# Designed miniproteins, single chains, continued (5): the designs that were tried, part 95

Each design is a single chain, and the fold is of that chain. pLDDT is the mean over its residues in the fold that is shown.

## One batch from the design tools (miniprotein)

Design m19294
Fold by ESMFold2-Fast:
Structure m19294 (fold): chain A 100 residues (1-100)
Amino acid sequence: SMQDKLLELVEESRKAFEKYAEKFKLSEEAVKRMLEMFDELEEAIRKGESVEKIIELLKKKTEEIVAFLKSQGDEETALVVGAMGKEIIDEIKKIAEESK
């Protein structure tokens, strides 16, 4: 189902982020914010929220995390988080198109 594919995407994205965070020794606060975003995405998907609302939630949360990282002077991680958010949005759109 589309829901199962979206949940799999969130789980794989979470695992990829956790590996990145361990390799580059990201701050506990940065890790916490990203994992909370993945938890909120999973909850929205499980509740059957529309693809449009899921994308809006991801955009909003990614922008908030990017702004936080920039405020801490972590411009490099902010670029990575922004790019990851865009990639996840593009994959959500592909899953939705394939589920027509």
Scores: mean pLDDT 87

Design m19295
Fold by ESMFold2-Fast:
Structure m19295 (fold): chain A 84 residues (1-84)
Amino acid sequence: MLTEEEIKEIEKLFRYLNKDGSGTITFDELKEFAKEMGVEITDEQLKKLDKNGDGTITFDELKEFFSRFKGKNIAEALKEFLKS
């Protein structure tokens, strides 16, 4: 399970990316963030996070993703996803 500190980091990321308050992150927003962290991410990899196939990632989908990479920070979790 995610710790309170991990949830806070995910909330910071989500607020940074979800500028319109829609409750979703676009693929472009997440790719831009990943690029800032020195990580490149493809649309195919983003589709694995996108349970609904609508081209956006919800807060719940983002939390579930990070719960799989226990103890990793956001940049490390993205790198781990790319290496998997």
Scores: mean pLDDT 67

Design m19296
Fold by ESMFold2-Fast:
Structure m19296 (fold): chain A 60 residues (1-60)
Amino acid sequence: DFEKRLEEIEKELDAHDRELVRRYLAGEITPEQVRAESNAFLERLKEKDPEAYEALLKKR
């Protein structure tokens, strides 16, 4: 269960990062906005699921 949730979160993070890169390359967002969006995603993850956030940090 937790392992499956972690896998889904990793997929969401990867998809989110890809979308940010696409939007940046399309000129829709700035590098500062990419950082802000990335940080907001991680902050939300930390608040919503601190266990998954900790597990992702340990994976690094």
Scores: mean pLDDT 78

Design m19297
Fold by ESMFold2-Fast:
Structure m19297 (fold): chain A 89 residues (1-89)
Amino acid sequence: SKEEIEELKARAMAASKTDVERQSVEALTAETLKYLERAGDSPMYAELAEIKLQILRQYVKALETNDIAHLNELTELRRKQAALEKELG
């Protein structure tokens, strides 16, 4: 939901230590919202929106914990995103 995305953005911004991290949060939030707006167009866009939201959740956890395990999960989610985007065309 948009409310969850805004909460995750606020948490990520609070945990960010550099301008590069803050810019990454803004980019991920914008991408997640873009796919959420398209979720009504097809089930595949809805699935992409969910994957983008999961990417944002893992990025927030990585920023808050500084734990490499969350970065590994982020890599797997990015692979799932790429596979769906390939199927979408």
Scores: mean pLDDT 78

Design m19298
Fold by ESMFold2-Fast:
Structure m19298 (fold): chain A 94 residues (1-94)
Amino acid sequence: MELKKEAERLAEEARRLAEIATQHGEYFKSKGIKEAQLAYEGAARFARDAVEHARKAIESKDKEEQELHLRNARGDLGYARGLLEKAEQIEKVK
């Protein structure tokens, strides 16, 4: 019961992060700042992977598969957050 609610919450957070990272990536692409662009594109990619794993956790009928997909969703979202933070630091030095 709790696992499905956590997966739904993670999917929503990851979707929002993917949107923000995609918009910033497009902005820095338009400005020719490739280092920031690639960092934001990386964050968006991991955020989309987190959405996919969270979806698989919600749809799985096996509790062990749900836990595996939820663990992967948490990991991917963590990577996305880390890359977003790195991208923000790159912005500050340029």
Scores: mean pLDDT 85

Design m19299
Fold by ESMFold2-Fast:
Order: C-alpha cells, then sequence, then structure tokens
Structure m19299 (fold): chain A 61 residues (1-61)
C-alpha cells in the first residue's frame, strides 16, 4: 500500500529534509488515488503522524 511504502521510506530517512520530501511525495500520491475521501484523509493523517514521530527521533540525536 502507499502508506506501507511511505513508512518504509520514512524509516530509512536520515534527515528532516528527507522526511519532508517523502511526505510531499506520498501526500500527492494519496490525493491522486483517494481524493478528498474520508479514507484518503485518514491515510494523510497517519502519514503525517508517522513523519512527525520520525522528525522528533531525528532531532533528538
Amino acid sequence: SLLEEAKAKLDAAKSVEEVEEIVKEYEVKIYQEYGDTPEGIALLNELREYASKKIAELKAK
């Protein structure tokens, strides 16, 4: 799934800038596949939460 692919890339990201680029890429892909649907919104929220957690981990180092 798009979310699984995004999470794998986020896990491999080594900088905040890489996380931001991955989020941007997958926000576009999720919007193109799901549009303004509740499912698309839920996936975007989970993506953003996962990215925020990853950014916090990177900043703690």
Scores: mean pLDDT 84

Design m19300
Fold by ESMFold2-Fast:
Structure m19300 (fold): chain A 86 residues (1-86)
Amino acid sequence: SEALELVKEAMRLTAEFLRRYLTSEPAKKAEIVAEFKAWAAAHDEEIREALASLTEEQLEELRRFNEELLAELEPVVAEARARAAA
């Protein structure tokens, strides 16, 4: 499904922006947030329409895909939290 692939790609890109944010120097974080907001605004309608077109089975596949992406990010999130607490 083209719609499913589009949403998966959007999720992957969102995870990459989060990774960049968490691993970047403080001075660069605002720029990354601005870049993400601009990207999200440019693609909001397309992603929203794609999500609305998905079946329950495709939504369940997205849930599993999202869990896999979060698992990949967990060590990066944990490291960022440890640095913020220090």
Scores: mean pLDDT 86

Design m19301
Fold by ESMFold2-Fast:
Structure m19301 (fold): chain A 120 residues (1-120)
Amino acid sequence: SAADEKLREQIIDQVGQWMLREGLMTQEELEALRKKIREAKLSPLATYAYLHYLAYQRAGRPLSEEEFTELLKEALLEGKAKPEDLLNMVVISDLLEHYPDLTEEEVERAVREAVEFLKS
């Protein structure tokens, strides 16, 4: 939908700029990822999951799929993001407004899609 496209672009911009500031990627890499995400038509939630899963790997703090899933569940479903978590909080409110009835199963699916997308 147009709302999905708009939120996906907002997530790429906000998380991407955050990753650039943290030295986790270059501008050229961000634009390449933007094109790849658009072509794959990733959901906003899967886009958020993908960029943060990548951020953890690039920061030298790699998480298993299971560990990352629990991290996102705590942040998105319980509001329990920790200060040490590598999660961009600027876009999280817009993400939660877009997914008002977000379920554990939707978070698990988004993480699975993100991990599969990273391997492609």
Scores: mean pLDDT 85

Design m19302
Fold by ESMFold2-Fast:
Structure m19302 (fold): chain A 74 residues (1-74)
Amino acid sequence: SSLSKKIKELKDEFEETVKRYQQAKKAGDVRQQTIELARLLAISTELWLLAKKSGDEEAKKALEEFSERIKELI
């Protein structure tokens, strides 16, 4: 479905942002870590809005996965 495609796009964007966060962490760049973490939260917020508006269980599950991964990163 078009919703499943959008969820996949958000997952791909999330993974790229995680890579940038990890690079910033290795570099000890706290400012860049903050920027990338803010991006992860923005992506998660977009997914939350999609889940809320659609009621889709796939979107809700993906949101829970994003939240757990962010918690593990910090």
Scores: mean pLDDT 88

Design m19303
Fold by ESMFold2-Fast:
Structure m19303 (fold): chain A 81 residues (1-81)
Amino acid sequence: AAGLLAEAAALVYQGFKADGKEKEGLRWAGEVLHRVRDGDLEGALRLVEEGARYILKNGNEKSKKLAEEALRLAREARRLL
């Protein structure tokens, strides 16, 4: 579960970078890490899923592909909890 969550978060961050939104991506990644450290895996997964959905709505072709893969990994991680 933790490995899938980390990979999904990395893909969301790469998606934000591909959209020219690295600062926003770093902030989202920081909040994901904060929730993981607090033991809130459900909240961390929700934030990753929200970030991926944001990119799917607002991103470019490259970032949307990254977000789609991130969303799949996040959903798989959630099923293992």
Scores: mean pLDDT 83

Design m19304
Fold by ESMFold2-Fast:
Structure m19304 (fold): chain A 74 residues (1-74)
Amino acid sequence: MSDEEKKELLRLALLEMLQWAKKHNLPQEIIDFLQEAVARAPELSVEELEEVLKEAAEKIRKVDPNFKFIILPE
């Protein structure tokens, strides 16, 4: 997979997390974090996007342990 394909996949993962957070009325702090992450995704490297995605997943999982999102292996 190319770096550009990885970046697009990670950006889509963040966007899906944002949509899920809005749908389930997660804390505004998490929604704000995800909105900023999605907006900045084109400016980030693959490594930076992976770290942001991990942080986002950890924030969501702390408030909803049943959150299931399968783009990256756990």
Scores: mean pLDDT 75

Design m19305
Fold by ESMFold2-Fast:
Structure m19305 (fold): chain A 90 residues (1-90)
Amino acid sequence: SEEIREIAEEIARRILAASPEGQENALRAIVEALNSGDATRAELAARTAVEIARRRPELLPAVLAALREALANGTPVGRAAAARALAELE
């Protein structure tokens, strides 16, 4: 949804303004949200990951690794969200 996208853009901006430790913690939280089994949390996490990769290309490898992990080992809703995000980045 457009609202989820706008929230994800704001979260991505805040993550990218954080320290390296803060960024790593946020990426870990994104993986947890993708694997939560909650469709809304998974979609928000996937969209946030896409926005991070688009705004900071240097983080693309880390974002792709997180999304591919969710695609391989996640819940059904997490796999669906990760697949959509990967299609947008690849």
Scores: mean pLDDT 83

Design m19306
Fold by ESMFold2-Fast:
Structure m19306 (fold): chain A 85 residues (1-85)
Amino acid sequence: MEEALELFRKAMEAYKAGKNKEALEYLKKALKLQLEYEIANHELSEEERAAMEAVANLDLEAIREIAEKHDGLADEMIEFIESLK
């Protein structure tokens, strides 16, 4: 989790510097690590594993569908992505 948060911070700094492509790269890595952390601490269904791939590819529609089925993990990820302009 801490490593994912560090990557989120790097994404924000890159965005502030006008490096949007680099910011998206850090964001993608942060989201992937956050899902990997949840996977390591929970028993996952095939559906949840598919969610990890969707997040790693920044598939916002798939991420939103997952957020509707889960209690909060995807919501935080979606909020961060949507806040990035």
Scores: mean pLDDT 60

Design m19307
Fold by ESMFold2-Fast:
Structure m19307 (fold): chain A 85 residues (1-85)
Amino acid sequence: QAEAAALEARRLAELARADPKAPPAMAELYDHTAQAFRLAAQGDLDGALKHVDEAAKQLEKIKGKEAADEFKKLVTEAVTAAAKA
């Protein structure tokens, strides 16, 4: 469920903030991913997609454009499905 995905992404964001070796963009990536799934669970697809875009931008800083584009495609599909459920 989208709420479970949001909770797990939030936990990953907290772990990334606690890890001095993690880049700051990693915590922001997980934070925006958590917000996207939370908004999707509430039926707010427009808000969810804005957070997917922000998450992809943070991932681009860590792993580059190709990884960010694939992430955006997969998470957009998941978020859209969750908002319609």
Scores: mean pLDDT 83

Design m19308
Fold by ESMFold2-Fast:
Structure m19308 (fold): chain A 56 residues (1-56)
Amino acid sequence: DLDGDGVLDLRELAEILDEVAKREGSWGSPAVLALGAQLARADRDRDGRIDPEELA
């Protein structure tokens, strides 16, 4: 949350994905791929922002 307006932008989410990939040791791990798919689905409106509720 770079601007503190209560939503997660795609750059913050990319940093979270990078952290998960580091823990899994691979960007191709099922966990990283599943997270990427969930984030893409949550940003369905393509407005570049994701409400935390959308990740539930």
Scores: mean pLDDT 60

Design m19309
Fold by ESMFold2-Fast:
Structure m19309 (fold): chain A 85 residues (1-85)
Amino acid sequence: FKATVTIEVDGIKVTFEADVEKVDENTYKIEIPELNLTITLTLLDDNTGTLTVDGEDLGTATKVDDNTYVATNEAKKVTITITFL
């Protein structure tokens, strides 16, 4: 299925279309073809998960609505927002 992924770096936001594959009950593989980038969202509970970008841990993702997760890495000044469509 599809998602939109918004990547914010130092206050600059760009939104991409992404292809989503559910790998298991708690894991989503999110591919952004325009960037040749893979994001993995692994759910920990009903409201939180972990986010990796090309296998590197970005941090904790928080569910903000039924279809949207947000992860912020303050040290890297990166925020990633994933909205499932």
Scores: mean pLDDT 83

Design m19310
Fold by ESMFold2-Fast:
Structure m19310 (fold): chain A 83 residues (1-83)
Amino acid sequence: SLEEFLEKLKEYLLELERQAEEALAAGDIETARRLYEEVSTAPQFVEWLKSQLDEVSPALEEFERFARELAERARRRLEEIAA
């Protein structure tokens, strides 16, 4: 189902963020940057998914908010890495 898919995707994205934070803490800047860049694209995927659906469910709206917040955190980390 869409709900099960979104839950698994949320777990996947949170795991990527965790791996990015670990890489950053270890000084592996290249791995951290790559993972944060991947995480930062989550809102773009949500917009694509919305375009494929006839209606927007509450679960998708909740996931959209999650993806936006997650991408914001990833972008802040990317800005820190670029400095």
Scores: mean pLDDT 87

Design m19311
Fold by ESMFold2-Fast:
Structure m19311 (fold): chain A 90 residues (1-90)
Amino acid sequence: GPPPMVPLTEEEREEARKRAKEILEKKRKEMTEKFKDNEEALKTLDALVKEFEEGLDETIETHPVNAELILEHFELSLKQAIKEIEEKVK
């Protein structure tokens, strides 16, 4: 059945933050290598990563019911934002 709608524990919130940060760091490294010769793209990427880091706590507080769902939406949003940077750098 569907996962229960139960508020996240402090441990689950910290785990979600850790995993989200790992997703951010992985994507940051991947995109830094891709954009290594474009300082403007790298600056845009850095600003984007900071925005997602700052929004993470608010997201966890707003949707405190499923860590996996939070992480899925976080990764999807990050992928969409990165795609926009890629389209501008073409």
Scores: mean pLDDT 75

Design m19312
Fold by ESMFold2-Fast:
Structure m19312 (fold): chain A 98 residues (1-98)
Amino acid sequence: AATVTVSPSSVTVKVGGSATLTATVSSDEEFAYVEWFFQKPGEAPELIGREVPDENGTASLTLENLTLEDSGVYLARAVTHDNKLSAFGAGSTLTVVE
């Protein structure tokens, strides 16, 4: 079974700052890419990107020029070569402050 963990589990950044989130995929199957999702409070997760994992099984999402609207939960899942989906891990909580 494929599992995905996102690190750091929480991060606080100032408005105008940057954050890098890293998804680590643990899988017994080949995977084609990682899908990144952003979830605002009270909303469904929205697909925001796809990244091919590196040779270490990690895929990074870099967020730049952060605003208060970027605060929320960032989730990742792995997509295998045969289009099987991993479950979401716990994700990362991003808090943007003034």
Scores: mean pLDDT 80

Design m19313
Fold by ESMFold2-Fast:
Structure m19313 (fold): chain A 85 residues (1-85)
Amino acid sequence: SDVERIIELLEKAIEKLEKAETKEEVLIILDLLIEYTRTLDSETARKVAEELEKLKKEIEKIEDPEEAIKKAIEFLKKIIEELKK
């Protein structure tokens, strides 16, 4: 299903974020995740992509790389939990 593919993309993004050291790396990971999610032509994928774009705008305002990484990971984990319901 599209939901399973979205969860896999989010889980892979979390693994990359856990290895990230800079805010720029976080933003690149989110940009790629948004792009891949948008290739999935479904309502769920569109909603997830919109939430990821909101997250990206919030991350752009954070100065501390550790805070940016933590916020991105926590947000993606929350989306996964909602998708599994």
Scores: mean pLDDT 87

Design m19314
Fold by ESMFold2-Fast:
Structure m19314 (fold): chain A 99 residues (1-99)
Amino acid sequence: GEEARAALEEARAELPEHPVVSGETIEALERALESGNPEAQRYALRLGRALRELRRAQEKGARAEDAGDSRSTQRYSQRVLELGREIERLRRALEAALA
């Protein structure tokens, strides 16, 4: 309940900043909140955590780029790609739990 709601609020906050956070992701989080399904809520929690990590990785990547640190910029770019794949996997798992 509370954790799934936090995940939804975080997804809304990230939506204009992150192209990997789609309307389908927001809809899946909303359905998880309404479902009363504990499995769906657990996936929503994991999705919220992944979205928080994505935001942190993008922030750190932007700071590294501004500082001219190409190594850190590349590291955080890779982390963003990994988190994008994780978010998509969790969205599909959440959809399956809601079916």
Scores: mean pLDDT 74

Design m19315
Fold by ESMFold2-Fast:
Structure m19315 (fold): chain A 67 residues (1-67)
Amino acid sequence: MLTEEEWLEIELSLKVMNAYLAEKAGDYETAAKYYREAAVLSRQIGRDDLAEFYEKKAEELEKKAKE
């Protein structure tokens, strides 16, 4: 059975993949949403460095979505 940490890591990977696919499709609003969710999951697994990275990525995409 997968541990809680292993499930969170799987969820993080899925959020990052969905964010990447949305970004490539030009759906910057959806991509930003998934990167925000990835940041939350990154903090839950103790990876504050990843959380900060994804938060900055989401901010950049949110700016693009407003153009």
Scores: mean pLDDT 84

Design m19316
Fold by ESMFold2-Fast:
Structure m19316 (fold): chain A 77 residues (1-77)
Amino acid sequence: MKQKLAEEVAKKIEEIIEANPDLPEEVRSMLRGAAYYAKKGYFDKALELLERALEMHPDSEAVREALKIVKEGKEKI
């Protein structure tokens, strides 16, 4: 179930990117990077990247949602 969880977390982040086409390119790139790390099972690296994105864009709901998804994924491992 570990690989399936990593894929589900990455897919949910990708869905956030697709649902928010007007995101700044910087934020989209960070979300894509977080999805990549999550897919590889590197949830801590995904969290670090998303926390950095939130520091730069503190009002971004997309980044907050992605952080929640990765945190929930990490707790299940």
Scores: mean pLDDT 80

Design m19317
Fold by ESMFold2-Fast:
Structure m19317 (fold): chain A 68 residues (1-68)
Amino acid sequence: MKMSDEEKGEFLVEFSRRLSEFLARHPDTPVGRVQEIARQGYELSETLSREETLRHVDELLAQAEREL
């Protein structure tokens, strides 16, 4: 189910927090990788529920962490 405007606002706050925490742990992460994760997360948020989008974001962050 697509997110409401309120749910999307909540998602963006949570997504930004997750990205900030990831960068705090991995400050040497390539800028292109961070931009790609942000782009994919935002794109998914247009069509998926908050929980589904955050699940995909967590998967993308886990993949990035394994590549570092």
Scores: mean pLDDT 79

Design m19318
Fold by ESMFold2-Fast:
Structure m19318 (fold): chain A 71 residues (1-71)
Amino acid sequence: MISEAEIRLGMAELLYGMGVFLASKGELEEAIEMYEKALEILDSIENPDAQALALRKEIEEKKKELKEKLK
């Protein structure tokens, strides 16, 4: 059966995907909100695996890029 960590990772992946879609439409502020929600879920995972750690890094990088565009 899927672990709680796997469920949370899946939720974070979904939110990240929504954020990427919003960013592609130019809705940068909304995309950042989706990224922040995904990061909150990832940060709630106990003993995150390599996939969760890689996703967290990717989201942080994308969030930084979008914040720079909003200046």
Scores: mean pLDDT 83

Design m19319
Fold by ESMFold2-Fast:
Structure m19319 (fold): chain A 92 residues (1-92)
Amino acid sequence: MRGTVRIVVRASVPADGAAASLVEARARAESGEELPHEVRVTLERDSPETVLVTVEIEAVVEEDTRVIAEAVVRAEGHAPTTAVAEKYGVAP
């Protein structure tokens, strides 16, 4: 039976230089593009040096596709957090 999986990933990235620009550009692209998964990206500056990125993904997946969902998050350039590791039973 197919189910809906909600994945929440949080990562702190440098606010300076290309890293911050890349995060903002990626968030803009993900919110504007039609993706196979419903993706929501939130950016919050937690300091002058870092930006907190929150990515929420809702996907319709089969029971055994949880690993694929995690791989998609990794492939989209967001580092998995402890929360994602715990959700899929993977050690950080």
Scores: mean pLDDT 48

Design m19320
Fold by ESMFold2-Fast:
Structure m19320 (fold): chain A 103 residues (1-103)
Amino acid sequence: EAEKIIEKAEEEVLKQLEEAAAAKTKAEAALHVTRAANILEETRAKLGELAGKEVEEIMQRALDEFKALAGAALAASAEERPKYLAEAKEKVKELFEEAKKKV
């Protein structure tokens, strides 16, 4: 169950980040970033209940690092934004893999 939650959340977060990178406006990118952050927060809460504090802490790190990189992306020019969103994508993938190994 916890592994399936991690896999589904990773897929959904990465989909939102791809859509943010493809967004034509800053407002559209911000909408997808907000959706990704909400998925991460909900996943952190669910995994804290099901898999315990170690996995919850990994998901909290994912959320914190995501917010920092996504914030940088939204503050950046339209040309630089995809670069920061790509960094957010790789960091999220890394931390989801770490969480999956602990489940």
Scores: mean pLDDT 84

Design m19321
Fold by ESMFold2-Fast:
Structure m19321 (fold): chain A 78 residues (1-78)
Amino acid sequence: SSMTRMTNMFIDQVKYLYTVQGVSFDDAIISAVGAIQQQYNMTMDGMITLNGMRDVARSFGDDDTVAHIDRRIQQMNS
């Protein structure tokens, strides 16, 4: 599905920016969210976007990305 491809791109971009490019994790998340929104020509509520990404990342067993998204959601609610 398009959501599955979008989520895979999000995961791949975050991992690439954080592990290869040495970008801070928070900046990697922000950049990846922005890139996905631009690519899909969508403006989405950040919380809704992150919740969706978390659920799909969990379905793929990417616990690292789930934990990182959960941290970001907590920061937005604080």
Scores: mean pLDDT 67

Design m19322
Fold by ESMFold2-Fast:
Structure m19322 (fold): chain A 100 residues (1-100)
Amino acid sequence: ILSEEEIERIKERALETFRKMSKEEQILAVEIAIQELKEISKTLDEETKKKMEEIIKQMERILAQLRAETDPERRLELMEEFVRLYEEALRLISKSLKKK
């Protein structure tokens, strides 16, 4: 279970890390996050699972764009969008865990 302050720290740290990553490292990070969220979604209630599936779908779209993108600045914009979606996913997980 993560607090709002912990989520913000994770977000800031992730963005700084992604600026220093290669394209292959950025792709790998997004792929790992998608797989982790898919595993977690199996343990969620049906309503939360549907919301998580939509977030995962948006992340998979970003992953596809990231693989096709050669401009480092545009990849950073995609990573920023990914971090926002990941924040939404963490908030859903946190709320679900508090109910169990």
Scores: mean pLDDT 80

Design m19323
Fold by ESMFold2-Fast:
Structure m19323 (fold): chain A 90 residues (1-90)
Amino acid sequence: ASPLEREALLEEAEGSLYLMGGTIAEKQGDLELALEYYEKALEEFERAARLAREALARDPSNELARALLRAAEQAVRALREKIEELREKI
C-alpha cells in the first residue's frame, strides 16, 4: 500500500480501538467516558477519510483507497449519530 493508504489504515485501527473502548464504557453505564471514546474514534475515522480521499484524488482507480474511504465514512456517520444520542442523555 502507498504511504497514504498505510496511514489511513493506521487511523482506522486507532478509531476501532477507541470505538471498542466507548462500547465497553457504555455497557458499564459510564456514558460520559463512552462519549469521550466515541469522540476520539470519530476524530481518527475523519482523519482516515481525509487520507483515503487524498489517495483516491491522486489515483481515481485505487480500489483500496475507495474501500478505505467507504469504511471510514460509514464509521463517521454512525459515530456522529451515537455521539448526538449520548449527549442528549448526559
Scores: mean pLDDT 88

Design m19324
Fold by ESMFold2-Fast:
Structure m19324 (fold): chain A 88 residues (1-88)
Amino acid sequence: RREEVLRLLREGVKAELAGDEEAVREHVLRLLRLTNDDEAALAVVAEALRSGETTPEYRAAQARLAPAVRAAMEEIREEAERLEEEVE
C-alpha cells in the first residue's frame, strides 16, 4: 500500500511537471482510492467524471472527499517543487 502510494505520487509529480492536468487528476483519484474507504463517494465521483454530469449525489460526494483531494494535490505539488529545486 505505502509503496503503491509513493509510486502514484511520483507519477503524479511527473504529470504536474509536464503540465498534464488530466493525468494529475487521474493520479489524485487513484491516491484517493488507496487512502479513503468511502467507496460510495468514490464510485459517484468516478461515474460523474466518466459521464460529465453533475448530480446532487456528485456534489455530496465531492464535499466529503474535498479535504482528501486538497491533501493529495498539495502532496503532489510539494514533491514537484522539490524535484524542480533538485535539478542541476
Scores: mean pLDDT 65

Design m19325
Fold by ESMFold2-Fast:
Structure m19325 (fold): chain A 76 residues (1-76)
Amino acid sequence: MTDSQILQAVNDVLNRTQAMIDLVRSVDPDNGDSLVQRIRDTTGRSVTMILFGNIETGFRLLNEEIDRIRARLEAK
């Protein structure tokens, strides 16, 4: 875990989060607000874990939320 790895991991999380928010907003602009808030909350937790050196846990939290959101959108 180098400072460079932490910075790269944070940047990757932020980029993936923005892409998912954009997707939710495009698919469900009227009812997507709760899903967007969940993405933001999970991103905050993921970034916090990465900044404290737990990169694997940070990415796991983000990936689990992305999978939950995909399942939610597919269930419509």
Scores: mean pLDDT 77

Design m19326
Fold by ESMFold2-Fast:
Structure m19326 (fold): chain A 73 residues (1-73)
Amino acid sequence: MSPAEAKEATEQAKKRLEEAVKSLPKEEAIALLDGAIALLEAALADPSTPPEEKEVARELLEHAQKLKAELEA
């Protein structure tokens, strides 16, 4: 993954998280969060991802996981 691809994945995950936060139906919100989590985990697993992007991805991943846990409760 190039640094540009890692940044694109992080931006896409952020967009999905923002849409989930906007009170979509539970099933749609969970699907968006699952997609965001997958993109963020891929970015974090790639050694070519810049440290700055890994920091952003880590924060977004924690937020997405917490929101998903709340929806599943």
Scores: mean pLDDT 77

Design m19327
Fold by ESMFold2-Fast:
Structure m19327 (fold): chain A 73 residues (1-73)
Amino acid sequence: SAAAREAERAAIERQDGPEGALLMAATVISLKGSPEMLRIAEEVLERLARGEPIDDEFVDQIRALRDEILRDL
């Protein structure tokens, strides 16, 4: 629902860094984006699983993909 999407966006915006990136990647995977979007989301999850830092550019990229998928709903 629209209310659920707004709540999710607010929660992600309150959590910067790895936790925000994880939620955005999970959203992309759950909503079944394109194969390219899924590869990027999987890369985020793989880096987080290895305890590697997520660059701000990479966070911005996954955020843009999440927002694109949410617009198409």
Scores: mean pLDDT 71

